# Designed miniproteins, single chains, continued (5): the designs that were tried, part 59

Each design is a single chain, and the fold is of that chain. pLDDT is the mean over its residues in the fold that is shown.

## One batch from the design tools (miniprotein)

Design m18042
Fold by ESMFold2-Fast:
Structure m18042 (fold): chain A 76 residues (1-76)
Amino acid sequence: GSAWSLNASLEELKKILDTTFEYLKLLKEENPKAVELTLKNIKKNIEELGKETGDEELKEELMKYFEEQLKKFEEE
C-alpha cells in the first residue's frame, strides 16, 4: 500500500516531499544507494496515489513538484 495519506491535500503532500528531501540531503553523502532507492519509491508512491484516488490532476501536480525538487537536489 501507499506510504502516503490518500486523503491528504496537494499542499500537505508537497510539505511531506519538502521534509523528505531535507532528510535525503543529510543522507546523500553517507548512503547514496539508500537515497536512490528512496527517490524511486517516492515516484512509485505518487503513481500509486494517482491510481488509488483516481485524481490525475493531483498525481500530475505532485509528480511535477517532485521532479522540480529532484532537479534542485541533484544540482546541490
Scores: mean pLDDT 78

Design m18043
Fold by ESMFold2-Fast:
Structure m18043 (fold): chain A 69 residues (1-69)
Amino acid sequence: GPMEEKKKEVVERLVELYKDKAEELRAKGEQAIDDLAVLAVIIASELGFELDGEEAREVAEEAYKKIVP
């Protein structure tokens, strides 16, 4: 639905921002996911919608999986 499409847009923006930073994110471990979750909330707000903490973490984990193979 529309919310899943908006969340996917946030994932793709995080991937574009960090695609060349895979080693940096891998070195951070769990902290990388926490940092990406904060950024997910900020990006969602800029796009005109809100993510709760659980949704932000899910978006962050999906972005992390795509950036860090």
Scores: mean pLDDT 86

Design m18044
Fold by ESMFold2-Fast:
Structure m18044 (fold): chain A 88 residues (1-88)
Amino acid sequence: SLEDKILELVESLPSSNPLKPEIAELVKQLIEAIKNKDLARVLELVGQLDELLKQAYDWAKSKGDQKTQELLHQLAAAIQELLKEYLG
């Protein structure tokens, strides 16, 4: 499922990235908000995740971590697919 793919991408992020725990928590909250069709909460969480993913990307870029940069791009794309599937 898209949810399983997203959770696997989050788990694949290196523990050295300081934003991994917060990204993991917000992703879980986003999946639950989508299942509950809580549009207001979904929009709030998407905004928070966009900022955290940008910060995680900038951190990975500063460390020359190309693999994590690619994982973060895949994670952002998978989240967009999930939103499109459930919100229309």
Scores: mean pLDDT 87

Design m18045
Fold by ESMFold2-Fast:
Structure m18045 (fold): chain A 81 residues (1-81)
Amino acid sequence: SDMEKAREILERYKKDAKELIKAIKEGKLSREELEEAKKHIKELTEKIKKWLESVGAKELAKELEKVEKEVLEAIEEALKK
């Protein structure tokens, strides 16, 4: 079902986000890579959000935006250094 696919996509997104946040906090990304990651996560999140909303998974779309915010906050903190 679309809802099962939506949950699978969100869980993969969360796993990837967690790994990215860890790499950012460990200082593994250069300033250029942080800026590229910021652009990539925004574009990826917008595409997934639009699809989730199209299949009626509005609560999963909200959870996706919450995870995006956590990634963007980690990037911005790293860019301040």
Scores: mean pLDDT 88

Design m18046
Fold by ESMFold2-Fast:
Structure m18046 (fold): chain A 85 residues (1-85)
Amino acid sequence: MAELEAIFDEALARLAAAKTREEQLRVFAEAGEQVMRLGVEQGLPLETLEAIAQVLEEARERALATGDWVGEMERARRRILEIYA
């Protein structure tokens, strides 16, 4: 849990500082990779990993459509923490 929250805290800080769409997309991609790697390392079931991947992909698509990168990352964080509960 603490490791997962640390990934999101770092991603949110980087998104708040990001000035370009390319940088925002990179932060989203890197955070997603870290979250998925952590889930695999923790031995999460395939179905759970697929649910997490879907949340991250949907958040990315919404952020691209709305420009709300920070808000969509925070929503993804809340939904993924719910999956872990």
Scores: mean pLDDT 86

Design m18047
Fold by ESMFold2-Fast:
Structure m18047 (fold): chain A 101 residues (1-101)
Amino acid sequence: EEIKKYEEELKKDPNNVDALFNLAKAYISKGDLDKAEEYYRKILEIDPTNENAIRGLLELALKYYEKGDIEKAKELFQRIVEEYPDSPYAELAKELLKELE
């Protein structure tokens, strides 16, 4: 993982969306889902229409579900629906919420 490299890129440019996205993916690979969520949310603070970051949050919710953290998965699906309602991933998140307890 090149986490330090991407952290240095962010120190130079805090709005570097590519570096934020690569850090989110690197933390998912490490199993640090909370850190991955932090970086996806930073992207969405910069650009709330960023479909790759919204998709990243949806994939992250599915990873929480796979780990057995059903409540965190539901929370993320609900937030995608509420915060990004115009995204195609919001419709998918609504469907997934209906399938959960």
Scores: mean pLDDT 84

Design m18048
Fold by ESMFold2-Fast:
Structure m18048 (fold): chain A 64 residues (1-64)
Amino acid sequence: GAAAEAFGRELAETSAKNVLDAAKEGGVPGKAEAVVEGTTVTTKNEIAGQVSEGTGSAEDLLAA
């Protein structure tokens, strides 16, 4: 139902935020951006002038 979808989305967004915060605290100067769409989270990282993109499920982020 709609409540379960909203809850799942908030969990995915929280996980994406934690990944961004962890990357920031890692001391590597760069930018991290996460986009949440449904059950899929796409993460884009810019580290030392190099851009890398990753796509993972919300479950994978929760396990990390």
Scores: mean pLDDT 51

Design m18049
Fold by ESMFold2-Fast:
Structure m18049 (fold): chain A 94 residues (1-94)
Amino acid sequence: SLDEAIAELRAAGDELVREMQKAGHTELAERVRQAVDRLIEAAKSGDLEGARRAFTELAQAVDEAVRATPDNPKVIEAASRLLDAAIRVLELLE
């Protein structure tokens, strides 16, 4: 369901934020949190175009996070989980 997909998106986002904070990247962690929040808001309102825009911002924030921590497997794993969760939310809005 969309509600379950949104719950997973938030959980996956919180995991990446936590791992980024542990790695010392507090500003990137906040950017990820904000992008996740925007995607959740767009999804709850049924705003497909807003969700696509929020997804692009999220993908960019995740790419920056992974590039900042290239040898951190926990960040890479959390980033993959978050992108999968975000894709699932978009699929359910289409």
Scores: mean pLDDT 88

Design m18050
Fold by ESMFold2-Fast:
Structure m18050 (fold): chain A 81 residues (1-81)
Amino acid sequence: MEEAEYETVIEELVFEDPNDGGFKRVVEQRVTVRLRNGPRQRVTIERGPVKLRYIGPQRNPVSEDRLRELRAFEETLARLA
């Protein structure tokens, strides 16, 4: 067996935004792990782009200005990936 490849998705609740009364940020990143056969096994880890998902309360939608700031933050993280 030359390589074994599998993909994992890491979903993490980072914090609840107190300014938006229950607004939550979830960080998602796909990680591909490649295993190589040998006397000392080597592992290669490839990380996909970080995706931020925002969950607001159904009764109070997130403001447009706040969403603009969050989108700019996502774009900054995408450029660093």
Scores: mean pLDDT 54

Design m18051
Fold by ESMFold2-Fast:
Structure m18051 (fold): chain A 74 residues (1-74)
Amino acid sequence: SHMGDALRAKVADLDKFIDDAKAGKLSVDEIEAKVKEAQATLMEAVAAGADPDLVEALGSKLTKLTDILNEKKS
């Protein structure tokens, strides 16, 4: 489905972004912007009744990125 394809792409994008964030390649502002984008996508996916496995995967990656953001803001 269109939503499923978009969510799979977002999960893959977040995996790469998390790796770059852990490597110290990204600013706090860049990570915060990606967290906000991923939050909006997750809310839209949940509201649309998207594939629960993809919603769970996206939510898991978002949590990891948010944890990295909070560590960098400390």
Scores: mean pLDDT 84

Design m18052
Fold by ESMFold2-Fast:
Structure m18052 (fold): chain A 87 residues (1-87)
Amino acid sequence: MEAEAKKYLEEAEKYIEEAQKAMEEADPEKAKKVGEDMREGMKKGYEEALKLGLSEAEAARIMRLGAASYYHYVKAKAEEELKKKAA
């Protein structure tokens, strides 16, 4: 259980790092905000899930799903910005 929760949180962190990288090429200022917003959202969501009586593994899995969803959203936005810069 502890190892499973750790894996989900590590995967979530990878999604945050990839989201920042994608946005950094398009807009470095937005990249910093993306990382901060995602980490704050994960922390608050994890704490709220635990308060609702979810296990650490369940809370971590939900955080991974949230991070993955935001990563795809940010990647799409970064690709749109890059297309606008390509003449």
Scores: mean pLDDT 80

Design m18053
Fold by ESMFold2-Fast:
Formats: structure tokens, C-alpha cells, sequence
Structure m18053 (fold): chain A 95 residues (1-95)
């Protein structure tokens, strides 16, 4: 990978397993959302997540807000994607 962090975060084998499980969960949730909503609507929902995240200083907090908004709107699969991404960001910031 071309981008190396200035300070390396050492991940244990167990932490890497957690990240892979979160990635799998997010990927499966995206597949379900695509089947229910179609590609165009999923694209619009992902753009909305980006806009909400950009309004927060903490990306994980912004993603958690997006997940709450999606649950209120009935987009449960997209809420799961946003939550999994927020958890992955928090794991990436672990020491």
C-alpha cells in the first residue's frame, strides 16, 4: 500500500479478525440494500452518509448519526453498513 501511517498501529491477530468480520458484515448489508433498493438508491444513501460524516469532526461519530437517521427512515441495512464502518474506524484508531 502506498500510504503508510506516520505512527503505526499494531493490530493483533484477534483485532484483524474483528476488522474482517466487520468488513464482511458491511459487505453483506450492502448486498441486501442493493437487492431491496437498487444501485441508484444505494448510491444516494452512501452520498448522504458522506455528507453527514463531513459535518462531524469525528468520522465515527458522523457514521453513527447516519446510522440513527437511516433506522428512523427504515433503511436498516444501510444503518448496519454505517455502524460497521464506525466500528472499523474505531478499531483502526486503537493502540
Amino acid sequence: MAITPLEEVEFSEEELKELRELEKRAKEAVKRALEKHGEEEVRELLEKVREIAENHEDDAEGLEEAAEIFRKEGHFDMAEVAEALAEAIRLAKRK
Scores: mean pLDDT 70

Design m18054
Fold by ESMFold2-Fast:
Structure m18054 (fold): chain A 60 residues (1-60)
Amino acid sequence: MAEEIAREVVKDVPEEYRDKVFKEALEAAEYALNVKKLSREEALLLAEAVADQTLSLLKS
C-alpha cells in the first residue's frame, strides 16, 4: 500500500520536514503502484529517491 511505503520512508525524517517529505513520497509510491504497475519494492525505491531529493531541497 502506498501509504505504508510513504510511512516507512519518512520514519527517520526529522519532524519539521516529515509532512512535506511524506506528501511527495506518497505521490511517488501511488504513481509507481497505480500508474506504472511496479512492484512494492520498486515503488519503495522510487519513494526513497523522491524523499531524499525533497529533504535535500528543504535543507538547502
Scores: mean pLDDT 82

Design m18055
Fold by ESMFold2-Fast:
Structure m18055 (fold): chain A 59 residues (1-59)
Amino acid sequence: VREHLLAGDTKGAKLALLGALRAGEISAEQALRGVAIIEANPDDPEKAIAELEAAGIPA
């Protein structure tokens, strides 16, 4: 997720969250929250990463 956000690839970041959900690393609720955080911070990847980590979502 972090690598995609820093590269400006928000679609890749969302796909990485879906991958983590399928691997059982995060819950469906965490995946939905993570997508919302990414979409709320499209021009600030560092803020998106910090908010993901604060929400307990590995970035």
Scores: mean pLDDT 78

Design m18056
Fold by ESMFold2-Fast:
Structure m18056 (fold): chain A 85 residues (1-85)
Amino acid sequence: SELERRLAEEEAKMEAAIAAIREKSPTEEEAKRMIEVQSRVARAALALEGLTRLPREELEELLALLREDGAPQEVLDRVEELLAE
């Protein structure tokens, strides 16, 4: 139950972040790409909270993709924190 509540809270935060990306994105294609990347970041954030586990290789690939896509620094910082652990 506690895990379900935490997952729902993180999901709500992700929905807000996705809405912000759509508002800032000039095209639907850019929005879709950013949303896909953001979804991967959400799973990484859950791993940082101890709610799930991601392999280091997956996190490194995610960080590289986020940097190429010009993701916000806040998002990059979250993935780098997971890699540092």
Scores: mean pLDDT 68

Design m18057
Fold by ESMFold2-Fast:
Formats: C-alpha cells, sequence, structure tokens
Structure m18057 (fold): chain A 100 residues (1-100)
C-alpha cells in the first residue's frame, strides 16, 4: 500500500496547488509544486527498488508541504496539503520499515 499512499499524496498535493492558485496564493502553490515533484520522484525511486532515494524524496516533500501549509491562506488548500502530508508521512514510515 506504499503505492496507494503515494497516489493519495500526489492527488491531494495537486488539489492543494489548484486551490492555492484559485485563491491567488502563489507562494503556497509554488511550495506545493516542489512537494509534488518530490512525491513523483519518491514514487519512481520506490518502483525502481531504491528505498533510500524514495525516503529522501519523501523527507523533502514533507518539508515543502509544511512550508506550503504555513504559507497558505485557503482553508481547503490547507486541508488537502495536510492530507498529502499524512499520506507522505505514512509512506515514509512503511518504506523505512522495509529497510529494517
Amino acid sequence: SVSELLDQAERHVQEAIRLAREAGDEEAARYAEEALRHVQQARQAYQNGDLRSAMNHLLDAIGYLNTAIAASRDPEAIRHARRALRHATEALRLIRDELL
């Protein structure tokens, strides 16, 4: 279910970007776009069996999501970014467990 968690994280980040842009919150959108890039790179790394690279990209995505949440003014964009953060954090936990 790491793939399912990454799918959910990606969808919620995309929705957070859309809502932040509709609200005119370009800074929050920019940080969420960086988070999206890292979620997508984490998925590719995970599919290739590169668990350490997948973890590193998820840590970066979590950092950018926290920054996007702090910069966001739209409650719905914040809710989607928080859902993405939860899914990314759970994916990171499961990948870390696979390394042990």
Scores: mean pLDDT 91

Design m18058
Fold by ESMFold2-Fast:
Structure m18058 (fold): chain A 81 residues (1-81)
Amino acid sequence: SASLKKRIEEIEEKIKNASREKKIEILHTLFGAPRAALERSEDLLEQQIKNLINLLKLYVDDPTRQPLAEELIEKIEKILG
C-alpha cells in the first residue's frame, strides 16, 4: 500500500541518521544477526541494512506478505523511536 511505502521511506531516512547501535539492534532483533560480526564490519552492517530495506519493499508489493511487512515495520519504528 502507499501508506506502507511511505513508512518504509521514513524508516530509510531515520536509519540513515541512526546510531550504529540502533542499526545493529534492528538486525539483531528482527533476524538474530550476530552483534559482534556487525560491530567488526561497517560494510557488512550497511549491506545488511540495505538488504532489509529491499526486503520490506518486496514484501509491501506482495499482498500475501503485507501483514508481515507491517509487523517488521512496526518493530523497526519502535527501535528507532
Scores: mean pLDDT 86

Design m18059
Fold by ESMFold2-Fast:
Structure m18059 (fold): chain A 82 residues (1-82)
Amino acid sequence: SEFQKKLEEIKKKIEELKKTRDAYHSEFDRRYNILKQKLEEAKKNGDEETAKRYEDELTQVEFVRRLADIYFKKQEEELKKL
């Protein structure tokens, strides 16, 4: 049926969107871990200026992750309205 075909296409698009979101989360986690390691090294070396920069970058990564989550949620909601 036309309705069943349309529903299946929407379901497939939502699944692909979730897969893309999970890949983005993995990349953000990787970047966060690298920055956290660099922050720990800067703190150990007493480099307060470099440590502050990495703390700011970590905050930026978390902010961008939150924006990405909002984007993916909005895309999923738009697909569900079809």
Scores: mean pLDDT 84

Design m18060
Fold by ESMFold2-Fast:
Structure m18060 (fold): chain A 85 residues (1-85)
Amino acid sequence: MGEERFLKALEVASYAEQLVLDGKTPEEAAKEAIKRAEELGLSPEDLRLMANWLRIFAHAAELDGRTDVAERLRKTAELIEKYAE
């Protein structure tokens, strides 16, 4: 158990990354990601996992010189974690 939830959390984190790459604000990306996570039955612990994946994606974007994308992904992660409290 947990593999299905792990893959769903990664899927929703990837969805949030795509929204940020498409020019959505961190607030819009977090809102849509949280909604999708709740529709998939993800827990607050899964939301924290999503936030950690977004930080990994942010680091990758920063290494690619996409600093603005990295900053928006980190802000999206922060908003998701704040909601999970």
Scores: mean pLDDT 86

Design m18061
Fold by ESMFold2-Fast:
Structure m18061 (fold): chain A 86 residues (1-86)
Amino acid sequence: MSPLSLETFRRALRALALVELGLMSEREAAERFGVSEQTVRRVREWVRNNLLTGEYRRLALEVEVHEGLLRIQAALGFPVRVEDFD
């Protein structure tokens, strides 16, 4: 596949975390982090083959706590549960 910059990859990985947590659609997450929907799909495929479940979970929790969870709950009223937070 065409190469991704490290910065683009990192943004797409964070977008993917919100999608996999069920917090928003793939398109909404891609727009929020300034990446294309196609880039999010490419990173999803790569992550499923290369990233350990524990590391992926940690990234998902980081996005959810600091940006994703609060913004989605405030903007959409969407309920999200994170067990690591009590």
Scores: mean pLDDT 61

Design m18062
Fold by ESMFold2-Fast:
Structure m18062 (fold): chain A 65 residues (1-65)
Amino acid sequence: SDSGERVHRILVLLSEHPGYLSVREIAERLDLPQSTTSRYLRALHKAGLIERSPEDPRLYRAGAR
């Protein structure tokens, strides 16, 4: 499946959620493997597109644009 589509779905999910979501919750909501979800979240965080919790590195939320 297309990496761009998965990236888009993750960004939309995080933009619609008012707080942090774990890798597990994102994977379950999008029906993706946790390992795949974790890799996408790390890449998006490195690109500055999402935020990671300073208290728990497994938690992510929408970034400021």
Scores: mean pLDDT 83

Design m18063
Fold by ESMFold2-Fast:
Structure m18063 (fold): chain A 80 residues (1-80)
Amino acid sequence: SNLEELKKIAEKAKEIALSDDPFDREVGLAFLEMIAGLAKSIGDKEAVAYAYRLLSEVYQAMGDEELAEKFRKEAEEIEK
């Protein structure tokens, strides 16, 4: 399904966002944000929540606790 393909692409974007290269990290974050935007555009709430959970994990790994909590809460709210 399109959702499963989007989840796989989002997981790859997360891997890039967690790389040791600062440039790759920015590219991965931008890619993951783009995926979340696409999910919103097509109205796929499950895909949006999934991408937001991955964004939360990436920001937590980078030490940005405020953005990590923001995306975690938004994903939780969508999943309700």
Scores: mean pLDDT 84

Design m18064
Fold by ESMFold2-Fast:
Structure m18064 (fold): chain A 87 residues (1-87)
Amino acid sequence: SRELLVEIAELRGNPREEVEAVLAALTPVGYVKSERFEFTSLGGETRTVFELARYLGPFGEQHGRVLLATEEDLREAKEFVLKELEE
């Protein structure tokens, strides 16, 4: 559920524009673009969470998901996109 995903995913810093660029590049290669949303606690803390849904393929429209939770996760996603764009 999204509630569980919010609990285990958070972004540090301000990588929003980079995440959006990665998601846009991943969509044409078989990924379902997920939503970025901001989780604001009642205490006033704001966390940005990202969920990347991808097509897993064994039964067609079944999908898995990947959390872009940290700057390291974004770096790995960018490396994957760059590798795909090379070919």
Scores: mean pLDDT 43

Design m18065
Fold by ESMFold2-Fast:
Order: C-alpha cells, then structure tokens, then sequence
Structure m18065 (fold): chain A 77 residues (1-77)
C-alpha cells in the first residue's frame, strides 16, 4: 500500500490542488456549500495519501493552509 501511495504522490498532490481550486470557484459562483465541503474533504484525503507517499512537506503545508482558508469561506456561506 505504501509503495502505491509513493508512486502516485505527485498525482495526489495535483488532484488535491485541482479540487481546492474548483471549490474556490464554486464558492465564487454561489454553489451549494455541501458540494463545496465534499470537494474539500476529497482534497484532504488526497493530501493525506500524498503525505504517506512522501510528497514534499512544504508543498503539502501550503495546500493544507489553502484548504483551511477555503473551508473558512464555506463556513461563512
């Protein structure tokens, strides 16, 4: 399992980034907060998988901080 996570760590990081960006777009467009929250949960799972796979700690930190910012925006919807 760890070997599979390591092989796809860059893919998981990129997928998480795309989901966070989509969530931010959905907030700006007034989408359902529940849908946005599901994307953020999926992004969080992908970041956790990337961390297990040995992704760059600084990149993971930056994406987690962005995830937290977007989640705060959802909490205000």
Amino acid sequence: SAALLRADAPGAVEAARELIEEARRMIEEGADPRRVTLLLVAAGVLLAAAAIGGADEEELRELREELERVQKEVDEM
Scores: mean pLDDT 79

Design m18066
Fold by ESMFold2-Fast:
Structure m18066 (fold): chain A 90 residues (1-90)
Amino acid sequence: MKKVYTPEELKEKLKEIEPKLLEILEKIGNWDEEQKERFRKQLQFLIDNISKLSKEEQEELSELLNLFEKDPELGALKLANFIERYMLKS
């Protein structure tokens, strides 16, 4: 079983991977500067609300961060999908 990160550990890991995550998503998705800026704002919103994540969401995000270390391209796509889903819920 992969390590499940605490909210503070998730926050630090997300900040750490942000530059590489953006580079991969730009390359795969042909993102322009507006799309990158939008993603940065969405990621920052997740980070600012990290303590509001359910235990299940913390586990999912931890798995996706572990996936990003092993398979950066697949991990980046799945992390972007997680962030989008989180933005859509109230």
Scores: mean pLDDT 81

Design m18067
Fold by ESMFold2-Fast:
Structure m18067 (fold): chain A 74 residues (1-74)
Amino acid sequence: SDEEKAKEIVEEIKKKREEALKEKNYTTYGLAQLALKSYEEAVKAGVPWSEILKMLENGLKYIEEEKEKEKKAK
């Protein structure tokens, strides 16, 4: 289901958040934290799971792209 897929991506974003914090990549950490907060608010607002899933997939992609930019800036 879209709900199960969304929850799986949430766990992936949580892992990316912890990894970014350990690497002192505070920009990626902040983006992951924002994505998780946006997820919580969307669930509370009753946004359809199909839209939540799309939002999370886009958020994860942005988090991954920012992580790569930070590595190049070092």
Scores: mean pLDDT 82

Design m18068
Fold by ESMFold2-Fast:
Structure m18068 (fold): chain A 105 residues (1-105)
Amino acid sequence: SEEIELLIETIRQLYNAKSDEEIRQIIEETRERLRELGLSDEEVDVISTLLGGMARLMKQMSEEERREFVERAIEALEKSKSLEEALQSLSDLIGEQARKLLKEE
């Protein structure tokens, strides 16, 4: 799926981003590419919100935790047979990591 390949590339770019401005630019570019692939405005908004949440969550992680999280996210996307499954897998991973951070506080 071209959409899943784009999400994997976007996650890699977010992992390497060094500023909030770079994160914003990556997400905006991804929104435009998703629209070019024929996704609805609603689908693009849901996906970009999920990616933004992921980027914010990664700021709360150590370098090792962030690397492991990104590797798990990419593996889950590569195993997904549809965009819907890919988004569910990402949502589950984000929720799991957010819950872990809340339990340690």
Scores: mean pLDDT 85

Design m18069
Fold by ESMFold2-Fast:
Structure m18069 (fold): chain A 66 residues (1-66)
Amino acid sequence: MKAVEETQRHLDLAEESLRQGDLESARRHLSQALSLLPQARKEDPKKAEELRERVSELGTRLSSAE
């Protein structure tokens, strides 16, 4: 499952960037994960929903960090 795996990787990188205070890198990785969600949903709707929740949570955390 390429899109699911790529989305997970970008979310992991976004979380790590956020922990380091690199909001720019975190935002870029979050955007890439978000762009992959439609393909991830086509591959595995259940897993894609879980990933979408992570995207929403990270987006909120990034907004509160600015």
Scores: mean pLDDT 82

Design m18070
Fold by ESMFold2-Fast:
Structure m18070 (fold): chain A 80 residues (1-80)
Amino acid sequence: SSVAAADERNFAALLEEFKRQTADVKEIKDENREKVLRVLLHLLGEASPEYIARLLGISLETARKLRAVLRQLQFTFEPP
């Protein structure tokens, strides 16, 4: 049984796609992208852009972009 390995593989795939889609976001250092993704996943996409901006110390425009990317990733990778 390799359930844990499958979960880690799924997170790795999400992280690579998140890094790709947010590569132009200069307000987030590359070393912090994994931490940012984990925070966004914990919020389950329910947080407002204003809350995300405040929590992460980023602009409202960047927060909106991150929320949109997260929702797209969740739609792509969550099973029905």
Scores: mean pLDDT 73

Design m18071
Fold by ESMFold2-Fast:
Structure m18071 (fold): chain A 77 residues (1-77)
Amino acid sequence: DVEAVREALEQMRRDIEEALRLVEEGKLSGEDFLQGLERGRKELERLEERYGEELGEELEELRELIERAEERVRSLL
């Protein structure tokens, strides 16, 4: 099941990158995007408790992406 979680983290990363592009193009609300990031951050906290030892690097990279995406969207809106 660790492999399924790793694939889910990679999908979350792609979804965040695509959603960020849509916000920058005015096709997605920055407020809706930020709410989605907050839900993602809480899900990551739960995954860190269970898979932090096996997927620590992937979880850290995704958390940093969420922080950067939040700052970028807040600066646009």
Scores: mean pLDDT 83

Design m18072
Fold by ESMFold2-Fast:
Formats: structure tokens, C-alpha cells, sequence
Structure m18072 (fold): chain A 68 residues (1-68)
């Protein structure tokens, strides 16, 4: 499983809040991720952006930055 950010027990995060934590963890630790872990983070980010109602162009731009 990818090293996703941990959520405190009993705290419900919105898709946008969890996406923000995921992107912060990627910026801090992404260089240490394996290819499989990177793909897992990318897939999770895409699903979170879709759930949050992001336009397709914005989703594509964020995923391109994560792949760089």
C-alpha cells in the first residue's frame, strides 16, 4: 500500500482536505516512494479530485505535476 497520510481517529476529512494532506506528504516524501507507491498516490489523488468535483483539466494538470 502507498504511504498515505494518517488521519486522527474519529476525524472525518472531506475529499479536498485529504487531497491537501496527500499532496503535502508527496511534496515532503515523494522522492522516497517506489514506482508502485507513486502510482498508488496518483490513483488516490485522481479519485479524490473526482469526488471533490474538480474539472478534468485541473485533474490532468495536478496528475502531470505528480508524474514529473
Amino acid sequence: APPLPEVKPGVALSAEEYLALLLQAWAARGAEYSDAQRQGVIDTARDLMTAAGYPEARIAAVLAELRA
Scores: mean pLDDT 72

Design m18073
Fold by ESMFold2-Fast:
Structure m18073 (fold): chain A 71 residues (1-71)
Amino acid sequence: MEYEARPVVFRTPDSTVVGVEVTAKNEKGENVIAFVFPRELANASDDEIERTVKEVMEEFEKNKEEILKRL
């Protein structure tokens, strides 16, 4: 299955949400998008956000075959 995975960071006044956006083509050739491994951080520093990005990308890499089967 062809896919693209990228880290996404959403900042709000009270929190920062970090996760992985996965775009894949299903068996019908349709693009499907999923947001996986959301982490919510309160008052996060840029270093904490970068660390969390690495953690969620590593989590995706370890579980990618199972995630892609569910899409």
Scores: mean pLDDT 80

Design m18074
Fold by ESMFold2-Fast:
Structure m18074 (fold): chain A 85 residues (1-85)
Amino acid sequence: MAESSLDTEEAKRVEEARRRLAEALEAGDLEAIRRAAEEALRLEEELIRKLALEEGRPEEEIEREIEKGRKEIEAELEALLKSLE
């Protein structure tokens, strides 16, 4: 598979953010969970954006796809946070 070192570095940051989210979930701190989830989402969006731009896809098209994914993830996060209250 064709992958770059940039993908590896950014993927590691996403994985670390996801690990922080898992630890926050185990601790049951709603504020920590929210902050960790927001950071993980932001880093994942940046990774997706860079990968798509490397393929030469238009930025506007990439942004629309990211926005759709963000809304879905935010809805799942909201449901999760409510279930933990």
Scores: mean pLDDT 72

Design m18075
Fold by ESMFold2-Fast:
Formats: sequence, structure tokens, C-alpha cells
Structure m18075 (fold): chain A 92 residues (1-92)
Amino acid sequence: SLEERARALLERLRPKLSPESQALLDRGLAALEAGDLLAAEIEAGILVLKGAVLKDPLALAAGLALEALVFARRGDLEAAEKALALAEELVA
């Protein structure tokens, strides 16, 4: 499933992230598990912005994969697949 792909990617990326990016990811995943999709989206957006500004493809990929999980939980499977495909391409 898309969720299994996104979670597998995040599990592989987490140990390679900076401590600050790991904390953002962990907060986003905790918010997602609590059903707080707004909090999860905020943490994912910070990761995406950090990755883009600092040219850190691992942080960008982690943020996009977390956004894919948020989109999937909202029922936007097209946006979720697009975000995940971009994340997978960045770390290929």
C-alpha cells in the first residue's frame, strides 16, 4: 500500500537525518498517530522547507513522505502518490 511504502521510506531515512530533522519527523509521526492531521502537516511542511532551503535531499524526501501520509489520511490519494513518488526519486 502507499502507507506501507511511505513508512518504509521514512524508517530508512530517519537514521540518516540530522537530530533536528529527526525531531521534526518524530513529532509529525506522533501527530499523525494521534489523528492531528494539522499538526502532522505543519511538521511535514517544516521538513520540506528545511530540505529545500538547505539543499538537504534526505530532509526534503522525509518531509514529502510524511506529507504523503497526511494526504492519504485525508483521502487525497492522487496528491499522496505524487508526493511519495517525488520523495522516492530524491533518494534513488
Scores: mean pLDDT 91

Design m18076
Fold by ESMFold2-Fast:
Structure m18076 (fold): chain A 56 residues (1-56)
Amino acid sequence: SSKDKLIAELESSARALDARIAELRAQGDSLENQLLIGVYQIARDSSLFLIERIKK
């Protein structure tokens, strides 16, 4: 279904964001890295929120 495809795309996006967060954490604790991690966490959480709304 169209819902299943959208869920799969959002899950893929969330995984990519998690990988990027892990890379930034591995690079160090600079203010720039902390800010970027925060932005990507918000984006990741938004994707997860949308998945739950679609699965409703």
Scores: mean pLDDT 86

